# Designs tried in a protein design run: designed miniproteins, single chains, continued (5). Part 76

Each design is a single chain, and the fold is of that chain. pLDDT is the mean over its residues in the fold that is shown.

## One batch from the design tools (miniprotein)

Design m18624
Fold by ESMFold2-Fast:
Structure m18624 (fold): chain A 77 residues (1-77)
Amino acid sequence: DVIEALRRVAETAEREGDLETARRARGAIQLLEIVPSALALVAEETDWIARRAEERGHLETAEEARRARRLILEKIA
């Protein structure tokens, strides 16, 4: 479930202290709830989140973001 994967990204980011990443993950959830066809845009958002988290040393957030991205890409293939 993409929404659950994105929620896990937000919760993990909050735990690791990255509130901006958590806010972006919640924004992606809201976007998909309003526009389910925006999966491609949300895939780009999860890539940004993963790269930022990795750069900041938040490896758990990066892993959850990569998982969410894979689920999105499988759904739009």
Scores: mean pLDDT 85

Design m18625
Fold by ESMFold2-Fast:
Structure m18625 (fold): chain A 74 residues (1-74)
Amino acid sequence: SSLEEELLKKLKEIGKLIKKLPEEEANRYQREALSLYARFLHALARGDEATAAALMEEIDKLLEEVKKKAEEYE
């Protein structure tokens, strides 16, 4: 779906940015991103587009947090 494509694009960006972070922080953010992705796939499998969209907003918040953290480490 278009939502899945958009979420995967955001997860890819998170994956690039966390490589700039210390290993412990990178691992923490990666675990959070994977957890959100798993919940998103469950929502899509159930046809729950509203929950999938809400999880997309949580991924957006995580992406913004990771961007700010990446700026601290260059």
Scores: mean pLDDT 86

Design m18626
Fold by ESMFold2-Fast:
Parts: sequence; C-alpha cells; structure tokens
Structure m18626 (fold): chain A 70 residues (1-70)
Amino acid sequence: SDLREQAERHLALARRYTDEMAATGSQESARRALAHLGEAVDYAAKLGSQELMAQVAEEVARLSAAKAAI
C-alpha cells in the first residue's frame, strides 16, 4: 500500500532525526523529527494501522526523552 510505504518512510526519517538530536542536541533535527512524526501519524491513521500508530507513539516518547536530556 502506498499509504503504508509513506507512513514507514516518514517513521524511518523521524527515527534518523531523533538519533541526530540525541547525538548533537540539534533543535533543527528535533523539528524535522517532529514534522516526520506528524506525517507518519496522518498516514498511519488513514490506514487504520494500530501497529504503526504504536511505533509512532514509541518514537514520540523517544524524541521527548532525548529533548529532556539536553
């Protein structure tokens, strides 16, 4: 499904930017991670995928923890 491919792509990009934020403290990386998480949520919601929504929620928590550690 194109919607699944888009959700997975945005989730992968969000994970990459969260890792960059954790490593560098970059607020630009944090903003990019959040933007990709927003896109992933939209596509996951359109799919009705609880599995993808759970993965997005986990990544939101991980980004929040990384931001709190700076």
Scores: mean pLDDT 88

Design m18627
Fold by ESMFold2-Fast:
Structure m18627 (fold): chain A 100 residues (1-100)
Amino acid sequence: SHMERIRRKLAEMGRAYQAGDYEKAVALGEEILADPEADPRTKFVAAGLIASVYLEMGDYEKAVEALRKAAEIARSGTPEQQGVADELRKLAEELEKKLK
């Protein structure tokens, strides 16, 4: 039931994002990231969606923070996820350069 609750939160986060309810999407994503029972793949998706929200809002500083968090989670995963971590880090670095 706890894993079902986490899965429902992730689905609700995705729906909030699609509806443009960015405050709700971020709040649900932060709850997932703070949950010790959430698996790394679920946390990775939540962090990635938080980054997408901040990119859509034009909040590049918070987008960079979320991208770096997603990269950190991916770095502890499979070799495929480690490859994605490098791409997310590069995107964060490029966004930081545009903030100067």
Scores: mean pLDDT 83

Design m18628
Fold by ESMFold2-Fast:
Structure m18628 (fold): chain A 80 residues (1-80)
Amino acid sequence: STLEELRAAFEAALEEARRRGLPEEEIEAMERAYELVLKDPSIGELVEGLTIDEAIKLARELGDEELVEFLEWMKELMEK
């Protein structure tokens, strides 16, 4: 499921962020963004089966700035 995929990606990104020694304030901001995404089940349906880049593009087209910021954050951590 997309929520399980988002959770796995978030857990991997969070582990990478902690491994790189990111500030606790930044980690807390990331956790808050993740909780926001999890509270909206429509987001899970929206991004199901999409790549991260396709999901970011769709979120931008829908004007969901919070989802865009969350997905861009995940992509940045995974690509660094």
Scores: mean pLDDT 66

Design m18629
Fold by ESMFold2-Fast:
Structure m18629 (fold): chain A 55 residues (1-55)
Amino acid sequence: SPVVPYLVQGQVEDAAKVLQQELKLPQPTALAMAKMAVDAYAADPEQLEKTRQKY
C-alpha cells in the first residue's frame, strides 16, 4: 500500500492525503486513521523496523 512508507516515517499529514485519495475518506477521518496507525507503529519499534525494511 502506498500509505505504508508515510506511516512508518510518522508523516501523518501525507499518509492522510494518501488515505483520502485511495479510500475516498473525508479529511478528518483520514487524519484520525493515519494518526492512529503512526501511534501504533511508534508503540512497537520492532514492528516498525520490520515493516520499513519491506519497503
Scores: mean pLDDT 78

Design m18630
Fold by ESMFold2-Fast:
Structure m18630 (fold): chain A 99 residues (1-99)
Amino acid sequence: MAKVKVNPKTLTVAEGQTGTADVEVSGDAKDGDALLAYRRNAAGEWETLGGGVIKDGKGTLVFPGATAGSSGEWTVAVAPADRPDEPIAEGDKITLTVT
């Protein structure tokens, strides 16, 4: 079973700056798989933030141009590059605080 781990679990980023978190994945993930963070908003819409690519079971999740609206809990997922809506592994969470 594929598993995702993100470190740090909490990330503070100044507004307009880029934040990064390290991600490790085990199991069925391949080099080139997409790394993303997602959540469901109050309207029931899926939001995605950040991105990265898995290599050797690791990736860097990048949050470019952080805004106050990006603050909160995000679920980290890994998906095939050609099927980003079909995650291979998900479930670890990162809390982003934009100052």
Scores: mean pLDDT 77

Design m18631
Fold by ESMFold2-Fast:
Structure m18631 (fold): chain A 78 residues (1-78)
Amino acid sequence: MKEEEIKRAIEELKKAVENGDLDTAEQAAYRLGLILGLSEENAQLVGDAARTAMLAGAKPEDVAKAVLTIAQSLAEEE
C-alpha cells in the first residue's frame, strides 16, 4: 500500500536525521516525493528541503514536517 511506503520513507528520513546523515536523509526525502507522485525535479526539491532543515538544526519531527509540507504543495501544482 502507498500508505505503508510513505510510513517507511518517513521512518528512514527520521533515522537519517537522528544520525546526522545528510545524504541518506536527502535520498529518503527524494523517495518520499516520488512515492507521493512528484516528478524527479520536484522530488529533488523535497530532498533539498530535508538537507536545508537539517543544516538549520531541525529535529527529526520538524524535518519530516517540512518535507511533507513541501511535497504536498508541489503535488497540488502537478
Scores: mean pLDDT 83

Design m18632
Fold by ESMFold2-Fast:
Structure m18632 (fold): chain A 93 residues (1-93)
Amino acid sequence: SYKELAKKVEELLKEGKVEEAKKLLKETLGVDTENASEAELRLLATILRMDKEQQEAALKELEEELKKLKEKGAPEDVIKLKELLKKVLEKVL
């Protein structure tokens, strides 16, 4: 389950095993984690731990936020992070 994946990622991060956490997320979800920070990996684990209603609400809010960020010309790294979070939410829903 995605909640068990979140727990494993959080345990790896607690042990300082950042590269193992990146590999686990990449292999399980098929998302590019190579340039993800520890903070970004923690955000991914948080999303995976959410219930379905929280994930659906987060996806809707994120889609609206991404539209506004792109209209305002936000930094590419911020947009890429939000797009990564959106891809994860789309895969788990």
Scores: mean pLDDT 83

Design m18633
Fold by ESMFold2-Fast:
Structure m18633 (fold): chain A 73 residues (1-73)
Amino acid sequence: LDSLSDEELAEKFRLAIMEKFNTSGIGKEELEKLAEELKLDEETKEKLEKIYNSEASPEEVIEIIRIVLEKLE
């Protein structure tokens, strides 16, 4: 199997997030709380909302993952 491109990887992450939302019932309130705990800026919070609503592009998903990882350090 070939290595996944950044676009393909982002799409898989987006689908995994949406699947967890549908199966575990993660609500918008839980996502907002997480964003506050990580001290995300308003632009990043808007991108998280797009992911939650299945409106985010693969590029936006990658950017959010990168920002979250940086904030955890």
Scores: mean pLDDT 63

Design m18634
Fold by ESMFold2-Fast:
Structure m18634 (fold): chain A 85 residues (1-85)
Amino acid sequence: SPPLSELEQAKFSMGLGLLEIEKLGKETEEILEAMQRAAQNAKNLEAGEPAAPEDAESPVSKEEAYELAKKNYEAVKEALEKKKA
């Protein structure tokens, strides 16, 4: 099988985090929205499309989109661990 790119790995990890957040309900709603937006921006850049029209700033680079997605995933992970504690 072909290796996953860093963007695809970030998307996969975010997907798993989103499923766990959904089970914990609205307490992580802001982080969920941030993850969904980061995932959409990463997807748009992968497809060669610009960021969503509501984004007033220039679209981030592919690497910046990946870092944002990774940061949001880590924030979700920490929020999940905090709720389990």
Scores: mean pLDDT 58

Design m18635
Fold by ESMFold2-Fast:
Structure m18635 (fold): chain A 67 residues (1-67)
Amino acid sequence: MIADADRTRDAVYEAAKEFVENGDIEAARQRFKAETGASFPTEAADDGRVITPEELAKRVAEAAEKR
């Protein structure tokens, strides 16, 4: 299956960061859709598990803060 792994990964980070800064799931959803053309991953975002936008945002914020 040809998925743009890099594109999706980037979009996830951008959307999660947007959500962290704004605290608005809709803003993150729009950002993600604009980048990937797919819905923001609030269901099975983490390969077989449901991850909430809060968890996503937290992971991205911690990763960005560490570097």
Scores: mean pLDDT 59

Design m18636
Fold by ESMFold2-Fast:
Structure m18636 (fold): chain A 93 residues (1-93)
Amino acid sequence: SSPSLQEVRDKLMAAVGPKYENVVRALLHKLYVELAPPYEKLSEEELREVIKNALKGIDLDKNLGILAALIRYGEISLDELAEMLKEVAEELK
């Protein structure tokens, strides 16, 4: 079964913390409200860079669009994204 919007929000918020609430909110909007953008397959290094730039607020719309597309096309799971977000958020402290 698909997780609820609230379950996804809670998982992402637990991963990154309240400092990044606006980034999480914007990502959820792209995942559930906006049309999926075209996607390009990324390496793990490129994906980590996209996450890092999104958390820093750099090209936020573009980077969140990439993350949303990868999830919607099944290239990464929500659990994998939450773990990577947690790792990158911890690195940025």
Scores: mean pLDDT 81

Design m18637
Fold by ESMFold2-Fast:
Structure m18637 (fold): chain A 71 residues (1-71)
Amino acid sequence: SDIDRVTDRFYRHVDDAINAPDLDTSQRHIDRAQRYYDRFVSMNPSPTRYTSVSIYLIGGRIDVEMRFERA
């Protein structure tokens, strides 16, 4: 389904961001994940899918920030 393709692209970009070699590459992947997330939300997903995908985006953003933040 279209929603499955959108969520697949979303997850790939979050995963690519977390595993990126540098902050600039990571930020580009997060920006792409955000665009797929916005499309996913516009498709009126089920509450369970909405919660799961939303938590994954939040977690990915936190992971990227912590990985490249100066402690």
Scores: mean pLDDT 86

Design m18638
Fold by ESMFold2-Fast:
Structure m18638 (fold): chain A 82 residues (1-82)
Amino acid sequence: MEEEKEKEEEELKKLKEMAEEAREAARYGSPEEAARKMVEILRYIKEDKSVSKEAREYALRALQEIAAENPEAARLADELLK
């Protein structure tokens, strides 16, 4: 039980760090950097089925917030996913 909870906390921590990097890129870096970071987050939650519902919901919310703050990064991320 504790090991599973620690893994869920590690996944959430990793996604929080990735989201922070994406936000910084969206605010201070290039839209292309932010787009790449957004795609990394989306691929991570899609590829790893063991990611908790809470961590997945956090990641999706973070991506929505970044997209609202930098629409150009969101547009480029969408193009990278095609």
Scores: mean pLDDT 77

Design m18639
Fold by ESMFold2-Fast:
Structure m18639 (fold): chain A 77 residues (1-77)
Amino acid sequence: SREELFERLRKLIEEALKKMPPDLQKAVEQIREGLSRYTTEEETLLGLAAVVYDLLKKYNINPEIREEIERLLEEWR
């Protein structure tokens, strides 16, 4: 279900954040705050997933989490 995909994506983002350096964690949290002021929880989560995916790819951090985020984003469509 969409609700289950949402919850799985949320957990993956939280796990990815724990694997990131503190400076990147802080940057993502600032983006979360900005998005949450102007968008829904769903749109905020999808936007954060895209940002986290790009950061994991750019800095080559935990490819397994990155691939799982990509898979869930494709299932969300």
Scores: mean pLDDT 80

Design m18640
Fold by ESMFold2-Fast:
Structure m18640 (fold): chain A 63 residues (1-63)
Amino acid sequence: GAEAAREAEKAGAAASAGNAATAKRQVDLMGPAVGEEARERIIAAAEAGDAEAGGKQGLTGAK
């Protein structure tokens, strides 16, 4: 529903901030309520954020 969509948007924002693992986990915890399209989008954003943070810090995974 709308609440799940809002949580998905927040998860995406967290991913962009370099909290990819946290964002991905939040989306996973929300389960199918997020919707397949939104889940894929957030997961992709989380992975991109993680890669960016890992590259900058030399870390693999979220801070």
Scores: mean pLDDT 60

Design m18641
Fold by ESMFold2-Fast:
Structure m18641 (fold): chain A 82 residues (1-82)
Amino acid sequence: NEAVERAERGVERLLNAKTDEEINEGAQEVSLAIHEAIEKKDLEALEKIRELVEEAVRTAKNPKAKAAAKRLLEGIKEEIEK
């Protein structure tokens, strides 16, 4: 699934980010993956992306990356709970 693969790349970029710009790039890539899954009504992809982002919240050592992952996770949960 292309959306899930994009989210995986975005999460990897976010977790390995050394600058605020790299954190924003990773977060944006994950956000685009979330929007793609929503547009396609692919709930399975959205749930897999949620798991990836939830793991990022747990494993992120950079406070800014962790905060970005938390914001993404909140957005996913709101969409799933509709």
Scores: mean pLDDT 84

Design m18642
Fold by ESMFold2-Fast:
Structure m18642 (fold): chain A 66 residues (1-66)
Amino acid sequence: MQADRAGETARQGALSLGFSDEEAEEIGRLARAMAERDREAAREYGKRLKELGFSSTPTVAPPEAA
């Protein structure tokens, strides 16, 4: 579900920023709850993020030098 993905992404982001495991879990739950409340809006937002390439963040160098 997109809500699960939003929550997990937020949790991983919080952990990367040095938040505690409990704080990261709470942040993830809030993100998931917000996504579930506005599932239709979340769908449109997810589609936009996918077009911007944020649905998957590869850690490889970009194919074209800007």
Scores: mean pLDDT 64

Design m18643
Fold by ESMFold2-Fast:
Structure m18643 (fold): chain A 114 residues (1-114)
Amino acid sequence: SPELEAVREETVKVFGPEAEKWSDEEQLKKLLLHEANHALHLAETLPESEQSILDAVQELLDAINDPKASWEEVRALLERVKELVEKSNLPEEVKNVLLGHLDAGLFVVDVALS
């Protein structure tokens, strides 16, 4: 699919040419982890009043790293983090960066579910 090809191209861009040898599942999981880790690093810089966002991102990372978690469960957690960010009082520029990483993660999960 064009969407799976886009995931492959982005995975190679992020991790280098050796990533072309990875399975589709491995590419999807590695790219999702990359986006979720960017969201985590930003969430760790947020004020204590936004602890719910950090907690939700940590729960998301735990699910991505759990071999028993489904792609549907990961998708639900991504949507939950996105809703918390959208409803927060964070500056628009911070929201846009977080939402960018979360939307990239949602794209990866939607490809996995297609």
Scores: mean pLDDT 89

Design m18644
Fold by ESMFold2-Fast:
Structure m18644 (fold): chain A 64 residues (1-64)
Amino acid sequence: MPISLGMGSGGSVDGGKQILIDNGATEEEAQDAIGQARKDGIDSGSGVGTATVNGVTVQVRASG
């Protein structure tokens, strides 16, 4: 399923992290949010989680 529009343009964890930082998140905040999103994706079984900082939301693909 190609997710290449809207929230999360990078397609990778680092891409999502950079978007959050660019929108005012600290590196630690972005890393924590991405880590939580990965955990949530794995725990839910969907393999996709969501990280939100400063009102900006990115989707994170967590491989199972």
Scores: mean pLDDT 69

Design m18645
Fold by ESMFold2-Fast:
Structure m18645 (fold): chain A 98 residues (1-98)
Amino acid sequence: SHMEQLKQRLLDEAALNAATAEGARAVYKTDPSRLETQVRAAESAVRSAALRGLVEGGDLGIERVRKVGEEYSKLPAADEIKKIADEVVAELEKLVAS
């Protein structure tokens, strides 16, 4: 069905974003001064979690995004990463409330 094709595309995009996050993580682990790379890794991880949440259910997506924020909480760029995660959570909460 069209819905199954859409779900698969969202999951494929989530997987691509997860792979992008892992690649960026490998880079900043080699050079922890790369704050932009830390933010990019977190943005991709948050996007992966949000896309998966659109398929699996909004409440689960919200919890996954919060968990990503927690996983990146010890990095030098943690404050900026928290803002990104909080913004995505707020948007998902609006969708769930609708």
Scores: mean pLDDT 82

Design m18646
Fold by ESMFold2-Fast:
Structure m18646 (fold): chain A 87 residues (1-87)
Amino acid sequence: MTVGELILLGEKYYEEGKRLYKEAIENGLDKELAEKAAEYFLKAAEYYEEAGRMLEEKYGKTPVSEELFQKAEEARENAKKVLESIK
């Protein structure tokens, strides 16, 4: 997979995670939908981290690789918030 493909997958999973969590809330905080949203946020984080790692291996630390790691951290934080909301 290319860095660009990994970034697009990260964005896709992140947006789908947001959609699923909104749907969970609209359905009285559906636990299965919320768990699926958290899973998608974690998948987004994994893709962003892989893209950032590939860039750092080739070019060292760059603003783009730093942004990708920040996006991964935000995705992980969103997954945590979703899981805490259904506790």
Scores: mean pLDDT 87

Design m18647
Fold by ESMFold2-Fast:
Structure m18647 (fold): chain A 117 residues (1-117)
Amino acid sequence: SAAEEEKKRKQQAAEVSELLSEAIRALQRAAAEAVELDPAVEPLAQEALAAFAKGAKEVVTKLADPEEAKKALEKMLEEVTRLLERGAEAGTPATAEVLREAKRRIEELVRKAIEKL
């Protein structure tokens, strides 16, 4: 029924939003730690945070269309992980470890969000 479809959509939207909220919190913590270890990575850390915020907003606007929401999640993941890897390459070994661990955690959470759609 239309009511059951609406309930399913609301549940999927809530689960995706919760996973994205966890991912942005993980990214914010990792960005702060990475910048403290090596201030040279601050521009790339800020770009990664901005890319995630922009991508998450696009995902939320597309949640009514699971295929478009999945594409938005995949695009966001690609952009954020590229920026984190660039930061890891530019930073000290300790900074690279923090950023690559964040990359793995964000990939895990975003992949779970894709699986909920």
Scores: mean pLDDT 89

Design m18648
Fold by ESMFold2-Fast:
Structure m18648 (fold): chain A 59 residues (1-59)
Amino acid sequence: DLFDEIIEKIKNNEKLDNIQEILESKGLPVDEAEEIRAKLVEWLNTLPKEEQEKIRNLG
């Protein structure tokens, strides 16, 4: 599951810019890439504020 792979990379301190590159390298259609980004934003919003800021600062 690509979404689970991306979450795992973010948990391992991968930058958001690198996540974008990963989505592009997978050759996903724009609609599918946008769905994954929307799910990532929703997941990030479930995290404590400190964790959200850490992830944003990595990107």
Scores: mean pLDDT 73

Design m18649
Fold by ESMFold2-Fast:
Structure m18649 (fold): chain A 82 residues (1-82)
Amino acid sequence: MYSEEELKKLSKGVKAKDGLEAAYKYLLSQGINARFVSAETLEKEGDEATKVKVTFEADGKKYEVITERYKDEFYVVDVREI
């Protein structure tokens, strides 16, 4: 389980109340103006998503961003170009 400090480091300080928004804001912070492709809930607690994979496309490249909930905020924990 990630600590808040580890999550802040992984996400470069980016967070949001929604996993998709956190992923999008992260890519924007890196200068990537990405188009949403798809989202998949990887883990949930009750009716609430706790881990989400979001796929984006920008400039002929695809990006998978994994976001994880810590308390009431989502943080980016992994980013890969596919």
Scores: mean pLDDT 80

Design m18650
Fold by ESMFold2-Fast:
Structure m18650 (fold): chain A 72 residues (1-72)
Amino acid sequence: SVSDFRRQVDDVMSQVSSMSVDQSSQMTRDLLDRANDVVRQDPSQRDTVYSMLSDVVRRVMDNVRRQQSQRS
């Protein structure tokens, strides 16, 4: 459900700074799969679900970029 997806997004957002690049990649994939499942079950929530997905992916990518720049 959308509420379950929102809870998962909130959990990821709280943990993103401690995630490795590999964990970030896996979590992004898992969230995309869940977003697609939620939208398939309730297409009326498409914009809301993908908006939440975009926000969490952006934050995850910012963390990955930060980790990559620390090696240069």
Scores: mean pLDDT 79

Design m18651
Fold by ESMFold2-Fast:
Structure m18651 (fold): chain A 65 residues (1-65)
Amino acid sequence: ELEKVKKILDVLEETRYQASVDEIAEKVGVSKETAEKVKKVFDKYNHDLAPLYKQLLEGKPIDFS
């Protein structure tokens, strides 16, 4: 399973994170459910970190309050 997760991430990186769940499932040879779960985990992490990453790029101090 971990090897297939790595292949899913490789496909996402190759497509610059634009690949659909169907494309991932077909290219990697996994179920749509597996492809969707991995993609959702990635999307969740980006949402949590995106505001902090933006502040860092703008050179603003990060407020954790």
Scores: mean pLDDT 65

Design m18652
Fold by ESMFold2-Fast:
Structure m18652 (fold): chain A 98 residues (1-98)
Amino acid sequence: IEEEVERLRALGDETVAHLDEAARYASPEIGAKLRGLARMARAFADQAIKGVEVLGKEDPEKAREVARKAIEQLDAMLAHSRALTEEYRRLAEERKKA
């Protein structure tokens, strides 16, 4: 489960980084919402890690199954975060009529 925990941490960090970057390109109002999503993503990753570590002491096989599901959720969040960063960067360039 240590490998799964490291992957969850890495995916969470990367998702937060992309959402924070998207927030820099967005308006202040939208940026605040994106930073809120970054906090939620971090909380999800942290909770998943804690759950996997606790469950892993009692049932390692079930802990790996839970980790796999959490990894899939974070992978989906990361994909959306990357798309948001690209979209808001494009919109910022359009506003400048670059």
Scores: mean pLDDT 81

Design m18653
Fold by ESMFold2-Fast:
Structure m18653 (fold): chain A 81 residues (1-81)
Amino acid sequence: VKTVGYVFTMDYKNPQASKEEALKAVTEKIEEAAKEYNVEQEVVDRAKEAARKAIDYIVDEALRKKENLTYSLVIDLPAGK
């Protein structure tokens, strides 16, 4: 199992820009870990989808509270190494 961690701040005034930055950073970390540990593409796609859903939830929470929120996202990738 390879763990990918990322900390990001969701700006409730610019939720789309914050979401795009978080998605790009998390996606890059997932792809780098997958390449290093030879993770199957299907698993990589699922991890990216899970990250996107988590980020969407955080966006909704920041907008509901009208506050900038800092979160840690942790993703475990099943890997043979």
Scores: mean pLDDT 78

Design m18654
Fold by ESMFold2-Fast:
Structure m18654 (fold): chain A 117 residues (1-117)
Amino acid sequence: MSEALKKLQEATIEFVKAFLKYINKEEYIENIVETLKNYEWKEDTAIYDTAILLYHLSLLSPDEKIKKLLEEIFEKASNNEPIEEIIKLLEEIKELVDDEELKKAIDKLIEAIKEVV
């Protein structure tokens, strides 16, 4: 695994942990994180795989605005839109959350996405 791909995997796991804590669904963390650690991460699909995961997190989100932004990230990735569009949506989620752990996880995810592209 490349260093950039490893950073994306680690940033995605940290985002999942922070997000599930933020929405009070910590009971899902162990199973999702184990699945992500055992998943075969590939450079050609890494952004797509991350976006699919964010879509699944949207199904658990009680906040309608955050849910829609996570769904839009998946749509942008599915349509091979510029990565800058995905980063913009992640920045919008960061502005909506009042949680320092989740904000930090979003920043790490943005940095990791930029390194893979």
Scores: mean pLDDT 85

Design m18655
Fold by ESMFold2-Fast:
Structure m18655 (fold): chain A 96 residues (1-96)
Amino acid sequence: SMEKRELLSKAELYLEYAIDSLKGSGKSHPEAAIEYAKKALEYLKKAEASEEVLKLVEEAIKYAELYKETKKEEYREKAIEKLEEAIKLVREELEK
């Protein structure tokens, strides 16, 4: 439906904002990334996106929270990886 496409498009936008917030050259903003990823998760749930996509975003949020708390680069990298995987799946759904 058109409504589903609009929700998926909004989710993609917020997932991209989350990645940008984590990738800042020496200026990572994990708090902003967490908020953007949670917003994306709301849109994905409304769009009835696959459990695989929802799980990837939820895992990304957990890694971003761990990065915020520990400042360990491995968690930032894992969060970005999960968000990039989620975007790929969302884009595949948008092309259908």
Scores: mean pLDDT 87

Design m18656
Fold by ESMFold2-Fast:
Structure m18656 (fold): chain A 92 residues (1-92)
Amino acid sequence: NGFPIPKNKHLAEFMAQMVALHLEREELSPADKVLAYSLLALYFYQSGDNKRAVEYYRRALELYQQHKEELSSTEQQIVESVFEKLKDVANL
């Protein structure tokens, strides 16, 4: 389960910033926030920014633990696949 991250690091960071800006400007549901933080964590991980990847991973994990039942089975599967990929960087 790989999200297609652009090979260009600068484009990946720009996309992550756009998602972060949207997240901060709108009142998103807990489910949408879990997905957004998971995507941001993956973007920063693929960009080599392990510190920000861990920060967004931890935010997504905390919200996921609190709001798991509000996510569809497909959304839960996507989030868990991102968490499995990022768990090793969270131990750094």
Scores: mean pLDDT 71

Design m18657
Fold by ESMFold2-Fast:
Structure m18657 (fold): chain A 73 residues (1-73)
Amino acid sequence: DLSKEQAEKIFDQKIAKILDRIKRLRAAGTPEEKLKEVEQKVAKAHTLLLMGDYERALKLLEEAEKKIEELEA
């Protein structure tokens, strides 16, 4: 079992990777409205992580990643 500190570090690293992908999509000319939808999911996931709701945080990160994959296609 992961400590709270270990879980938060892992999630922060995942969020950073997602944000880097958003940065690349923005540079490629992806519409800002679509990027904002993903950024809002990531922000909510981070808030849930800080509240200790790791399950809902992970679900939102997975939804954000799926949306990024659709935008990268």
Scores: mean pLDDT 80

